# Designed miniproteins, single chains, continued (2), part 113

Each design is a single chain, and the fold is of that chain. pLDDT is the mean over its residues in the fold that is shown.

## One batch from the design tools (miniprotein)

Design m7927
Fold by ESMFold2-Fast:
Structure m7927 (fold): chain A 84 residues (1-84)
Amino acid sequence: MMEEILKKIKELLKEVEKYIEEKKEEISELDYEILLALVHMVRGIANIEARNKKLNEETLEEVEKIVETIKKTADELVEKEKKE
């Protein structure tokens, strides 16, 4: 059901947004803004897919992959700042 998939996507995006926010003091302001912009872009795409009735389990899987990539990127940025 598309409504359930959209809810799961919104929960994933809220989780990654919180993950980024918890790291805001450990990364540059620019990197923080870029990561947040990426989250908002994914949210926008998910909302467009929902309006077009194209939201499916494949969309959820792609969002899960993007969320994991964002988290990994945030971790790498923290590690980079730590080495300075």
Scores: mean pLDDT 81

Design m7928
Fold by ESMFold2-Fast:
Structure m7928 (fold): chain A 102 residues (1-102)
Amino acid sequence: MEELARKAAEALEAGDYDKAREIASQLPDGTSIRLEEDGRYVFLSRDDGVASAVLLEEKDGKLIPRTSSLELTAEQAAFVREVAREKGLTGDDVGGPKPPWG
């Protein structure tokens, strides 16, 4: 599972959203994985046949999402809020429930 998250993070960092979605589609339906590694946070989920992947990078005190989705899913938005809380960031540095961020 960690290996899938790491491969998806690499794909998202490279801007290859199709590859990131393909990697997430390898998860069993109804499952999600979270990986935190050296200031990178990646979340993969597959639910009701929909595969999604998001990578959060911290730059200049802000969380910048890279996502395979046009909009953040509810699960991805919850993940972003949790990471922001852990880092002591507030609404000015984190996207709300509506992309783009803020």
Scores: mean pLDDT 68

Design m7929
Fold by ESMFold2-Fast:
Structure m7929 (fold): chain A 99 residues (1-99)
Amino acid sequence: NAIEEAEHAIKKAEESGNTEAADYARQGLDSLKAGNLEEAVQNFEKALRAAIEAKNYDAASEMAHALAEVYRQLGDEGKARGWELLADIYEAKKEIEKL
């Protein structure tokens, strides 16, 4: 469920103190709830970028999962799989960046 993934991503961004990532993710969630899937993608990509720049890989992983689900709703299974793989990479980066 893309809405549940997006809500989880927002929570992770907020918990990390990344207000920029959280704000973009909320805009993505609002677009998703309105059925504006392309706008949802743009906002979740901005949220993901903000998370990565802050090294909040936990939030980045959840944003990538949200993007995968939105692309699945768009019928783009190839991009959905790509984002799922990136989510796994960000989850791995979270562990190695723990220092």
Scores: mean pLDDT 85

Design m7930
Fold by ESMFold2-Fast:
Structure m7930 (fold): chain A 88 residues (1-88)
Amino acid sequence: SREQREEAARLFEEASRYVKEGKIDEAARLYGEAILTLSLSNAKDEFDREVAESLGLMAYSVAKLTGSRPEKHDSFAEDLEKLSKKIK
C-alpha cells in the first residue's frame, strides 16, 4: 500500500543517516526492515510472506557487508536517499 511505501521510504532515509554516522549495524537493520515492508506489501499467501522474510534477511546481510567498507559509506548513503525518494 501507499502507507507501506511511505514507511519504507522513512526507513531508507533513517538508514542513510545512520550510514553517515558510521552506525552500520543500525543502518543494516533499518534497510532489512524497509525491504521486508515492501516485500510484504506484495504478498498474496504464506509462500510470499516466507519469500519476503528471506529478502529482508538478505538485504540486512548485504547492507552489513557494504557497510564494512568505509570507502563505500558515502555511495551507500546516497543510494538509500535515492530509494527513499523514488519509492514515495
Scores: mean pLDDT 83

Design m7931
Fold by ESMFold2-Fast:
Structure m7931 (fold): chain A 93 residues (1-93)
Amino acid sequence: MKVKITTKVYDAVTFELVHEESREVEVENLDEAIQAVIDAGLETARRLGAKVLKMDPVEIEREGDTVTVTVSLKAVDADGRPLIIETTGVVEL
């Protein structure tokens, strides 16, 4: 199945969008889709040099044949800036 993944990085103090990226991946099942969304958020944090402090519980919402997976990370960049990294994956069943 195909997962459309969007990662948005916000400054946690100002709530300004500082980075956005999107990618598409193919996975065998929903568990792999969830893991791909988690991995995308973690990879974005790594590329930004940010240290992940907390991952909020994964949110899964189903509407018809569409499943939306949301992963929110709280992180700090190399300069001590607090960041919120929100990654959303959309799966068509």
Scores: mean pLDDT 87

Design m7932
Fold by ESMFold2-Fast:
Structure m7932 (fold): chain A 76 residues (1-76)
Amino acid sequence: REAEVERLLRRAREHFEAGKAAYAAGRLDEAYRHFEEAERELEKVLELEGKLSPEALELSVEIGVLVLEMAVELSF
């Protein structure tokens, strides 16, 4: 399972970075899709392992914070 979990975490990080880049460029729809994909990859890790590592949990929190920031920007 190490290789599968590592692959899922790598994809989650890739989507997180892409989402941050899209958000910085004002592409909010693209950023949101990337954050959704990152969360989906983390959900797969949770399904396989039954829990998130501290690293994966931190990534999940970071995604949540940026999604909330985007929601405020869209509302304003």
Scores: mean pLDDT 80

Design m7933
Fold by ESMFold2-Fast:
Structure m7933 (fold): chain A 94 residues (1-94)
Amino acid sequence: EEALRAAADALRQASVPETRQRNIDKAKEAVKNKKKVLVGVVRSLDGTLAPGTIVTGEVIDVFEKDGRPYVVVKLEDGSEAVVDARESAFTELE
C-alpha cells in the first residue's frame, strides 16, 4: 500500500532532475538486492508498458544505450519490459 502510493507519487515528479537521479539509484539498488519492486512507468523503450502504468516485477539489469540509462524489469508473467531509468519510479517491496 505505502509502496504503491510512493510509486504513484514518483510518476508525477519523474521530470524533476532530483527524482530522475533517485529513480536511477533505486533501480540499481533493486538489482543489487534482488527484491520485487513496484515500477511506475513514464516511458518504455519498446512500448511494452503504457505511460502511467504501475506494475510489479524484478529489476534484473540496468544498462546504458545512446547515453541514456535503461532498466530491464522481469514482470510477474515472466515477460521482460525495458523502461527509462530516469523517467520511471522504482519502489522495493518487502
Scores: mean pLDDT 67

Design m7934
Fold by ESMFold2-Fast:
Structure m7934 (fold): chain A 64 residues (1-64)
Amino acid sequence: SMEELVKQAKKEIEEAAKRAVGEGKLSFEEAVELAHQGVKEIEENKEDPEKVKEIKERTIKELE
């Protein structure tokens, strides 16, 4: 379902943010800001599965 796809995308972003902080790549504040921006965009586009995937992939790449 779209709800499950959105929930999974948010989880993957949260996991990527935690990894970035844990590996010392980003500060906690930087990782939280990037993750929040990605999650906000997903919420605004939650009816569009292709856009949700695009936002997730872009956000994770920015966290890497």
Scores: mean pLDDT 84

Design m7935
Fold by ESMFold2-Fast:
Structure m7935 (fold): chain A 88 residues (1-88)
Amino acid sequence: SAAEQAALAKYGAEIKELIEKVVAANGKDPEAVREAVRLYFLAAAEVYAALGKDEVAEILRELAKRTDLSPAELIEEAQKKVEELEKK
C-alpha cells in the first residue's frame, strides 16, 4: 500500500542514519548504541503499525521506554515477545 511504502521509505532512511552513527562510534559509545536501538524500535513500531500489526508495534514502543535493559537484552526481549505473538 501507499502508506506502507511511505512508512518504509521514511523509517528506512532514519534507520540507515542510525546504523551509520553506531558504526562511526565503533561500539565505543554505549549511550549512542542505546539511543540507536531505542530509535530503531520506535521506527520499527511505526512500520508495523502501518502494516496493521498493532500488537507488535505496542511491544516495540514499550521496550523503547525501558532504561533497565542493555541494547542486547532489549533486542532479545523484542524477539521473544514478537515470536510469542506470532505463535498460535
Scores: mean pLDDT 71

Design m7936
Fold by ESMFold2-Fast:
Structure m7936 (fold): chain A 79 residues (1-79)
Amino acid sequence: MEAEYQSLSPVQQLALSTAFSATLPYADEVSEEDKEKVRQEVLDTLKAQGLLSSGSTLDLTRAAFEAFEAAAKKLGLKV
């Protein structure tokens, strides 16, 4: 959720934003509801893996890319 995203460190927010932009190059064609579903799936995945608390930007960025791709495919979005 947006509130949970805003509670992340600036570095974590940048990593997630970068992964989101790279995974959804046509984000302007994706509904805001579907973008929120993708963000929620990614946050749930990263939280379950403990990556939000690990502090490793590289591990977080890699996992975020994989989670965004998986979430987009699950929701039937073009990636």
Scores: mean pLDDT 66

Design m7937
Fold by ESMFold2-Fast:
Structure m7937 (fold): chain A 92 residues (1-92)
Amino acid sequence: APLSAREREALIVGAQMAVAAYELGLYHGEEFTEEQKKEYEELVEWLKREDPAAYEEVKKIVEEALEKYKEDLKKAQQFAAEKLQPRMDALQ
């Protein structure tokens, strides 16, 4: 059966959150396993195909988080989470 609009949006928001976590972690020197890197590449490919606008949105959020909180991973992650919160709230 095809995914409902709500289920699809949940997958998109989940993908955006995963992209933000990976990119911010990578910038701050977090090391990822080859399996995690492969899963991330597959996730990015899926998100770009399914919702290019959502992918561009999370890229801008990551860029803003790094500009505002370049030296503080935890604050950068919190900023990204707060920017994505309206999408999460829409799923309730």
Scores: mean pLDDT 83

Design m7938
Fold by ESMFold2-Fast:
Order: sequence, then structure tokens, then C-alpha cells
Structure m7938 (fold): chain A 90 residues (1-90)
Amino acid sequence: EFDEIVEKVLELLKKYGVDPEEAQRALDAIRKRAEELGMTLEQFVVALASAAATLLKRHGLTQEQADEFIKELEKIFGKKAAETFRNVLA
């Protein structure tokens, strides 16, 4: 479910000091867009990874810290998901 993925990403963003309301608003916008466009789970995960990376960089995190966040995503969603996330960040 899209909602479960959003929840896990929100937990990670909160851990890295992103404002919970800002993170929730950004991820909810991606979820709404995914539902409107009929995105696959893979496309949705890619969109969330891009949004999360943008939020982390805006919060003042370096590329290296963003890469650490992606490694945490790998632990939660698995290696294939993490590879997709890295490709979107590049």
C-alpha cells in the first residue's frame, strides 16, 4: 500500500530533522499525484525517493548524508528499491 511506504519514509525524514508537517505535506502531494496518474508501486517509490532527497538537501544535508538516508531505505525496502532510489538521486 502507498500509505505504508509514505509512513516509513516520514519516519526516516523525521529522524534526519525534517519538519514533520513539511515532510507530510510533500509526501501527501506525491501520493495524490500517484493516485491521479495510476502510478505503479515502482514509480511511486521512485517519486518518493526524489521528493525525500529534495527535502533533505533543502534542509541543508550534504549529498553524503542523503546517501546515508538511502542506505537506511535499503534496510527497510530492500536492495532493488535502494538501487532505484540511487538512480533517481543521480
Scores: mean pLDDT 72

Design m7939
Fold by ESMFold2-Fast:
Structure m7939 (fold): chain A 95 residues (1-95)
Amino acid sequence: SLEEIEKKIKELAEELAKQVQAGKLSPEQLKEKLTEIVRLVNEASLRKLAENPDVPVEDVLAGWRRTVEELKSLFPELEAELEKLGAEFEARLAA
């Protein structure tokens, strides 16, 4: 369900943040794990739109932007990559 995906995203983000703080991840591993989290966030957002056609796209985008800002706060070294992923998601919604 959507709620289960959102819970999994929070768990993975928290675990990733702890691993980053401990210095246990290479830059490549960090990007791979963050990409997995972003894929889940994108899937949850698209599923919300597909299952709730009356939900404004702007509300979904606002939620996505909040998630990106939270991830930037947790992973400042990946700010540029997160901004790129955010722009790609917004472009996909516009298509």
Scores: mean pLDDT 73

Design m7940
Fold by ESMFold2-Fast:
Structure m7940 (fold): chain A 95 residues (1-95)
Amino acid sequence: MLPLLNIKDLGELLDRNTEAILIFGSAGDEESVRAFFDAIVKALEASKDDTVTLRLPKERTLSKAEFLEMLADQLRSLGYFDLAEEARKKAETLK
């Protein structure tokens, strides 16, 4: 399931579906990865909350900037360097 939920639920889905993002990227579906990234950024910008809560096995609360830095690192590890740099630049804007 892709990030159609609110910003706090997006963090949980991203962590659970890191393998799904990798599979889609490995399949050469970069357009879907781009759309996923754009949806995340729009959800962050639409939220009036300045934090993202990850409801993983260990719940963590991150700032929007910290969340985008985490996303940038994941995108870089998957080979999506341009999207990783966009995420990092967005994080710097929110600091």
Scores: mean pLDDT 61

Design m7941
Fold by ESMFold2-Fast:
Structure m7941 (fold): chain A 80 residues (1-80)
Amino acid sequence: SVTVRVSGTAPPKAKPGDWVILLDPDGNVLASVLVDENKSFSVVLEDVPADLTSVIAHVVKDPLDPSSEIASQTVPLTRV
């Protein structure tokens, strides 16, 4: 396992304080982070598989409401 940084820019409809849910390719939740004031997000993930090169970022208004989904995007991983 390795430690990686995931960072990206939120989609145009997202606002600061919206949630980004990071999923592996199999749909497992790795982390949840907030969209920051610059409409960006960044998180450090520990214990990820060494061959994992990207994650799926699901942007939602409310992590407890699946109807609040704004967008999803694929985000590359950077090893730390």
Scores: mean pLDDT 80

Design m7942
Fold by ESMFold2-Fast:
Structure m7942 (fold): chain A 74 residues (1-74)
Amino acid sequence: SMEEVEKMVAGFEKLLQSYLDSSQPAAVKKAAAEAFRAWLIAEARKRFSPEDTAYLERRLEELLARFHAELDAQ
């Protein structure tokens, strides 16, 4: 459902914020974020329609791009 998709988006955003607040190297943070995004997309493909999965993929891509920009600014 769209409510479950939005919960996955919110969970990813919270995880990215946790990574920004951590002392890990930027490359490690980026790799961890990419791995979690891939896992969320794989889970979505098992549970959601192709349309809802495509929406999730777009939202996660936007969040990840912002995360990379914030890391590169540090």
Scores: mean pLDDT 86

Design m7943
Fold by ESMFold2-Fast:
Parts: sequence; structure tokens; C-alpha cells
Structure m7943 (fold): chain A 76 residues (1-76)
Amino acid sequence: GSDIATEVVRELRRRSGPVPPEVGMATANAAIRADEQGLSPNQTKREAAREGARKARELGDERLSRSAQRLADEYG
């Protein structure tokens, strides 16, 4: 499995508490896709966190969405 996806989801749990499975899966799928496209580790983390933020917003979890977006911004 993608170690980057695991790292991003773990960091979101540390900052925000429980992460819904749908957000975790969206984050993992984005990380796998970015890695397959040859993006750098930091770019992959950023894309994973951005997709997690988007999915959290779709589910109405604005707090988790803001946390994930901040994490994406921190990856540069």
C-alpha cells in the first residue's frame, strides 16, 4: 500500500480525530494516482491531502476539510 497515503491519513487523525472511511479512501486513491504519475513525495502528499479535503467537504465535514487543506498547504 502507499506509505504516503498512510502518513497523510494518520496526520489527519492526529489533528482532527476520526477520519471517515470515504475520506481515507479518497486520500489513498489520490496518493496512488499521483505516485503512478511520477509526482514527488511532497507533491503526492499535497494531492492526497487536497483530495481528502474535497471529499470531507462533500460529506459536510467542514472542520476536517479545513484541516486537510491546511495540511496540503504545509506540504508546499
Scores: mean pLDDT 86

Design m7944
Fold by ESMFold2-Fast:
Structure m7944 (fold): chain A 54 residues (1-54)
Amino acid sequence: GTKAGLDYLASLYRYLARQMREVYGKLGLDDEGKEGVDILEEQAKAFEKAKDEL
């Protein structure tokens, strides 16, 4: 259902944010990676909020 789909998307985007942070950290590009990580984290929060409002 929609709630399960939103939960999956929230989890996926959090996973991607974590992976991006780790990769950019290892490359020494923390500041450059931070903007992309923040976007992914905010999108994950939006999906989780939408799920919680159902």
Scores: mean pLDDT 82

Design m7945
Fold by ESMFold2-Fast:
Structure m7945 (fold): chain A 52 residues (1-52)
Amino acid sequence: SSQQEADKHLQEAQEHARLGNEARRRGDEDAAMAHYQEAVAHGKKAQEAKEK
């Protein structure tokens, strides 16, 4: 289950990174930064889940 939880958070992180990249392509760096912060937060949760 820890791997499943990590995978879910990793998917969320990747999705937010993708949305952030798209926002940046459109010149909306504010939205891009917000999505990147969400990606980082989910990435940390994914790593924490993998620890246990």
Scores: mean pLDDT 84

Design m7946
Fold by ESMFold2-Fast:
Structure m7946 (fold): chain A 83 residues (1-83)
Amino acid sequence: SMKRREASLITAANILKVGAETAYKIGLKQSLDKGVEELDNIIRASEELAKTAEKLGSDEAAKKAREAAELARKLKKELVEKA
């Protein structure tokens, strides 16, 4: 159903947000290069999720996916500035 589809897309966006925070911690504590690489992967995945959600008419899911991409970009900038 459309409601279950939107809930699944929102869940995927929330997983990507958690992934961005985890990648940032990896960049700070273990490897800057690995943290940046994982954040780049999350940005791309979040942008693809947003496009998919928009095409399906799931405005809330598209919004959540864009928020995940913006978080990952912000965290990547913070990691690069610490290098």
Scores: mean pLDDT 88

Design m7947
Fold by ESMFold2-Fast:
Formats: structure tokens, C-alpha cells, sequence
Structure m7947 (fold): chain A 64 residues (1-64)
């Protein structure tokens, strides 16, 4: 089961992982946190959250 708190925690873990692994700048990390928060707020299901998160991760990696 995924509560909103669990989705927020998962979102923060994704940002932290990407920031650490790819040495993102503080500005890039802040932008990612805002985008992940938007995904959490606008996702109507766990499946939608996962799909949007994967899309964002791919966009970030593709921009590096």
C-alpha cells in the first residue's frame, strides 16, 4: 500500500539517489525535488506515479 507519505519518501529517495550518483548541482537537485513533488501531488495511482517517475528519471539521464 502506498500512502502519500510513502510516495513523498520514495520521491525523496529517487532525488537523493540521482543527485549522489550523477553529482547534480544544488539547483538541479532543487528542480528535481519540485518536479517529483508535482508528480506526487498529481498522480492518481501508484502505477501513474511509477510511470511519471521513470519518465522524469529518463529525461534527467538523457540531459546529462
Amino acid sequence: MMSREQLIEAANRVVDSLSTHYNLSPEQEEELRKRMEDIVLNSKSRDEFIRQTIKLINEVIDSL
Scores: mean pLDDT 78

Design m7948
Fold by ESMFold2-Fast:
Structure m7948 (fold): chain A 86 residues (1-86)
Amino acid sequence: SMEFRRRAVLAGAEIGVYLMRIYELLKITEDEELKKELEELRDELLEIERRIEEALRNEDEERLEEEIEKLEELKKKFDELVEKIK
């Protein structure tokens, strides 16, 4: 459906924004533990992006919903991590 495709595209756009924010933080981060946590979040976001693309290709609405829920959890983890840096 058009709505299904729209949801996948919006999720991909949000992943792109969070990846850019992570890349900018990685450039300035000297804390080895924080760098590791940022790299783990990056890798998890890239895996979600891959799975969203797979769900879109297969028209798997249940998988897309699961991956969007995981994305929301990772967004919360990133926001909490950023608050600790400030």
Scores: mean pLDDT 86

Design m7949
Fold by ESMFold2-Fast:
Structure m7949 (fold): chain A 77 residues (1-77)
Amino acid sequence: ALAERLRELERRGRELEEKLRNGEISEEEAEERARELLIEWLSLQPRAALEAALAANEAQARDAATEEMRRLVEAAR
């Protein structure tokens, strides 16, 4: 859950930065959104580290299983 929220915040941050670079968003609105994202990101940091470690272990296990299935399918073809 928190890993997804962190990715969402990072994505929003990158989108905001790109819109600012392209001049697609107002400066005032960009500053307000950036402040909100920063506050939320900072508040999640301690718990995010723990959740990220748990998610990384689960993601690695899922990625390994997916890759193994892909190899089996290729071997059977």
Scores: mean pLDDT 68

Design m7950
Fold by ESMFold2-Fast:
Structure m7950 (fold): chain A 83 residues (1-83)
Amino acid sequence: SALEAAEAVAQENPELVAALEEALRKALEALAAGKGEEAAEAARRAAEQYRRLAELTEPRSPEAAEAIRAYADALVAKAEAAA
């Protein structure tokens, strides 16, 4: 499945997963602190990590890569709307 392809790539790229987890954690911390602009910036950093995941996933599943890119774009759009 598309999700399995993305998960396999994530297992092969632990540094990317760590960077994505850190960006998401910072977004949640900023949101909890009422810092919308910092949360939006952290969301943009998370989106960049998702785009890297998509690039690595594309050779295994072009459909999964497209879905990940769409998610990254949606994440940025929501963050900008909230800022």
Scores: mean pLDDT 79

Design m7951
Fold by ESMFold2-Fast:
Structure m7951 (fold): chain A 66 residues (1-66)
Amino acid sequence: EELRDKADVAASQGRFDEAAEYYDKYGEETGDPNAYYAASILYQLAGNEDKARELRKKAEEVKKKK
């Protein structure tokens, strides 16, 4: 939960890139596709469309394995 909590705090402070990085790490640790979807949305809010697309694709790939 620590990574998710850090992501939520960063997002609440407008640090969307940092928040996205925490959700990406949480997804790597848990394999939860929702973490990658959250990271994708946060990168989109940060204006990083390339990273947003990458994380969305990663979320979809992880979801297929369930």
Scores: mean pLDDT 80

Design m7952
Fold by ESMFold2-Fast:
Structure m7952 (fold): chain A 76 residues (1-76)
Amino acid sequence: HMTDEEAWKRLKEGIIELFEKYGVDEELLQKIKDAKNWTELLLATQEAFDKLSPEKREEFLKDYDELIVEIYKEKQ
């Protein structure tokens, strides 16, 4: 069992780690950290994604898809 709270925390932490890996601006990273709900997290994530280079966007999408799939499988 993965609770909604556990899934939220894991997704948020995973997204933060990915953007830190790709060198996203501290201001954008802080917006992700400050996200209080799924909508805010998705919007902050999209804003940070749009600031990545084309090469980093491709790598981020691969890592992000893997993260989402893993969380979904554990939550079922």
Scores: mean pLDDT 79

Design m7953
Fold by ESMFold2-Fast:
Structure m7953 (fold): chain A 60 residues (1-60)
Amino acid sequence: AAAEAAAYAERAQRAGALAAANGHTSEGKDFGRRAAEAAKAGDWKEAKAYADQALSAANQ
């Protein structure tokens, strides 16, 4: 739902910022933006997928 999409986009934004700070600027920023875009469209599943990818980038 919209609330879940917003939560995943927020999580992706934080993970993306961490990934960018740790040297994964392109990956972190791109996945964060895509998650935010999906959340604005109300697509929680897409937002979740990008959040997971942003977290993976942050952990590498």
Scores: mean pLDDT 71

Design m7954
Fold by ESMFold2-Fast:
Structure m7954 (fold): chain A 72 residues (1-72)
Amino acid sequence: MVEPTLRGLAVVPATSREEVLEAARRVGFPVNLQLIDAEGKQYTATLRDEAELAAFLEDVKFPAIAFITPAG
């Protein structure tokens, strides 16, 4: 099945790690995350909880754009 509109997708222009964490909580863990930081560096991961997401975001330069979808 192909779908042009992604269901459950949150697109977050984030100025801080907290904004990404709040969006992921709203989507519901586990989440698939694709993030592009202020330097244009791209990150992609499946994150099972807030602790994994917080650790993942330690090297991210803000502002960033995050694409968050449910992973289960």
Scores: mean pLDDT 76

Design m7955
Fold by ESMFold2-Fast:
Structure m7955 (fold): chain A 73 residues (1-73)
Amino acid sequence: SADRSRVTAALTGEMLRAMADGLDSVRISVSELARRTGASQSSVSATFRELLSLPNVSRTPGRPGEYTLHILR
């Protein structure tokens, strides 16, 4: 969907910025990403649930609605 495409593009941008800053991971809030992209929180959450199948994506411990993306090197 268009929402999924916008969310994916925003996530790619966040990862590229983290890589430029020399970080090993980036933490992203569902509500913050929804606000930035104009997508619904449910669409953002659905996208992250799909991405949890990837080995470099996890839920942030102790932070409901937050995900951690590990930068592969």
Scores: mean pLDDT 80

Design m7956
Fold by ESMFold2-Fast:
Structure m7956 (fold): chain A 72 residues (1-72)
Amino acid sequence: RPLPSEEDIQALLDLPPALRVAFLQHAAREGHPVDIPALEAAVPTLPPEDQARVLAAASPALRPHVERAAAR
């Protein structure tokens, strides 16, 4: 689902880790540009194994954004 605002990003960061990872995998897989800010904000907060899961799920359009976020 598209994330329309900064408040939605904050709500995502407040999710339990398991739900946050599941949401980010789904957002990365769907490939919607509106999810880029959420992916860039939230992926660096994940453990390396969960960052790898999000990156593996990422659509070609969002993969560079997830890669940059994971490198931070």
Scores: mean pLDDT 74

Design m7957
Fold by ESMFold2-Fast:
Structure m7957 (fold): chain A 117 residues (1-117)
Amino acid sequence: SVEIITLRLLAISGAKAMIEQANKVIEQAKKLGREELVKLFEEMRDELQKAIDYLKNGDFEKALEEFKRALEIARQALELSKKYNAPEDIIKQVEDIARGAEYMIELVEKIIELEKS
């Protein structure tokens, strides 16, 4: 359906934008010497790339699992950033990435619902 195609394209585009944002946070975290934060964002980037690959293949249930993993990592990174008093702009970027992951989950859940209808 046109709706499934549109939602899939939005989810792929959103995930790609989140990877670009994650790369910016990785560079900032490297400058701050925050190796644990770098590792979390690299892991999240890998899960987002898997989600994109699953979306392209029509494996929406697997894409949903990868976005949920990315969200969990983003939430861990946010808690760590707040605990260690990361700069406010970095915290804001991490919050935006987490919110993006929540939105991608909603888009993929709608695709799954439409396929069953």
Scores: mean pLDDT 89

Design m7958
Fold by ESMFold2-Fast:
Structure m7958 (fold): chain A 73 residues (1-73)
Amino acid sequence: MRKEKEERLATLISAELKRAVALAIKKQLEEKNDPSLQPLLDEAQAVIEESTKTLEELGGPEVLDELLRELVR
């Protein structure tokens, strides 16, 4: 059971990190207001949408918090 929870936690952490990094990158690119960066903005938006969907399908941030509490005791 613990190993299965650790694997699920790793997947949730990976998705959350990808979403957080993509959001940060998107914000920085938007601040530059440079049309040549539009493909990077589009890529960041796609990563945000995919990661958000993955997190929602796996139960969202609440599930991540619960798994962390169980594993760290």
Scores: mean pLDDT 75

Design m7959
Fold by ESMFold2-Fast:
Structure m7959 (fold): chain A 62 residues (1-62)
Amino acid sequence: SLEEELKRKREEVKKKLANGKQQAIDFLNEMKEKIDSLDLPEEVKAELKERIDRTIEQIKYS
């Protein structure tokens, strides 16, 4: 089920967080860099980066 998939992904994120919140943030920042290299409209890139930034904020406050 979708709920089971989300639970597994949450456990993977939790494991990465056990290695340090900074490592998770670094990984997400690397994803932002990769988005910049994609041939996508600037508006789409901005939206994707905003979602990643929101995720980084959630990690900082978890």
Scores: mean pLDDT 77

Design m7960
Fold by ESMFold2-Fast:
Structure m7960 (fold): chain A 72 residues (1-72)
Amino acid sequence: SKLDEAEEIVKEMEEIAKRFEEENAPTDILIRIESALTMSRMWLTIAKKYNLPVSDEEIEKFREKLEEMKKL
């Protein structure tokens, strides 16, 4: 499902966040990563709880956020 796809993208974001934390990335980078991850996780939690539709456009936005995190 589209929710499962979004959840997998968020898991990839979590793995990237853990790597930056383990490598002692600068505080400002960690704040940016943590903020993006927290907002993405909250959105996903609410969508799952209330059975909200997830569009292809929304999946694309999650993928763009993931790519942005990879470039930090």
Scores: mean pLDDT 83

Design m7961
Fold by ESMFold2-Fast:
Formats: sequence, C-alpha cells, structure tokens
Structure m7961 (fold): chain A 81 residues (1-81)
Amino acid sequence: SLEEKLRRERLQKEIDSIVDQIVDLLQQYFKAVDNKDEETASQYQVQIQQLADRYTGLLREMGYDDRQIGAEFTRKLQERL
C-alpha cells in the first residue's frame, strides 16, 4: 500500500541518517582515543551505542533478522568509510 511504502521510505531515511551519525562519531571517538581524552571518548562510545541500538530496532521493525542487520550495518559503514 501507499502507507506501507511511505513508512518504509521514512524508516530508510532515518536508518541512513543514523549510519552517517555513527560514522561521524566513530571518527571523533578515534580522535579522542588518540588524544588520550578518556572522558570525551567515553561520551562518544555511549552515543554510538545508543545509535547502534536505534539502528537495530529500526531494521527489526522493517523485518530484518539479526544476521541481516549485522551484514547491512557492515555494508553501510564500508560505503561511508
């Protein structure tokens, strides 16, 4: 249906946005680690975990299983790194 198509398109845009945010946070995390800034690194790690949990939840809502979620996440990170 049109409603299902629009819902899936909205979820896909949110998923893509989350991956972009995770990539940015990973770059900032590694910079903080290199600078031995443990407090800042810990804050980025928490944010990355929260976004990864949201990513997993959205893909489950779209009907993906855990194996598919892991493969898709790896693929999306490789596309952006």
Scores: mean pLDDT 84

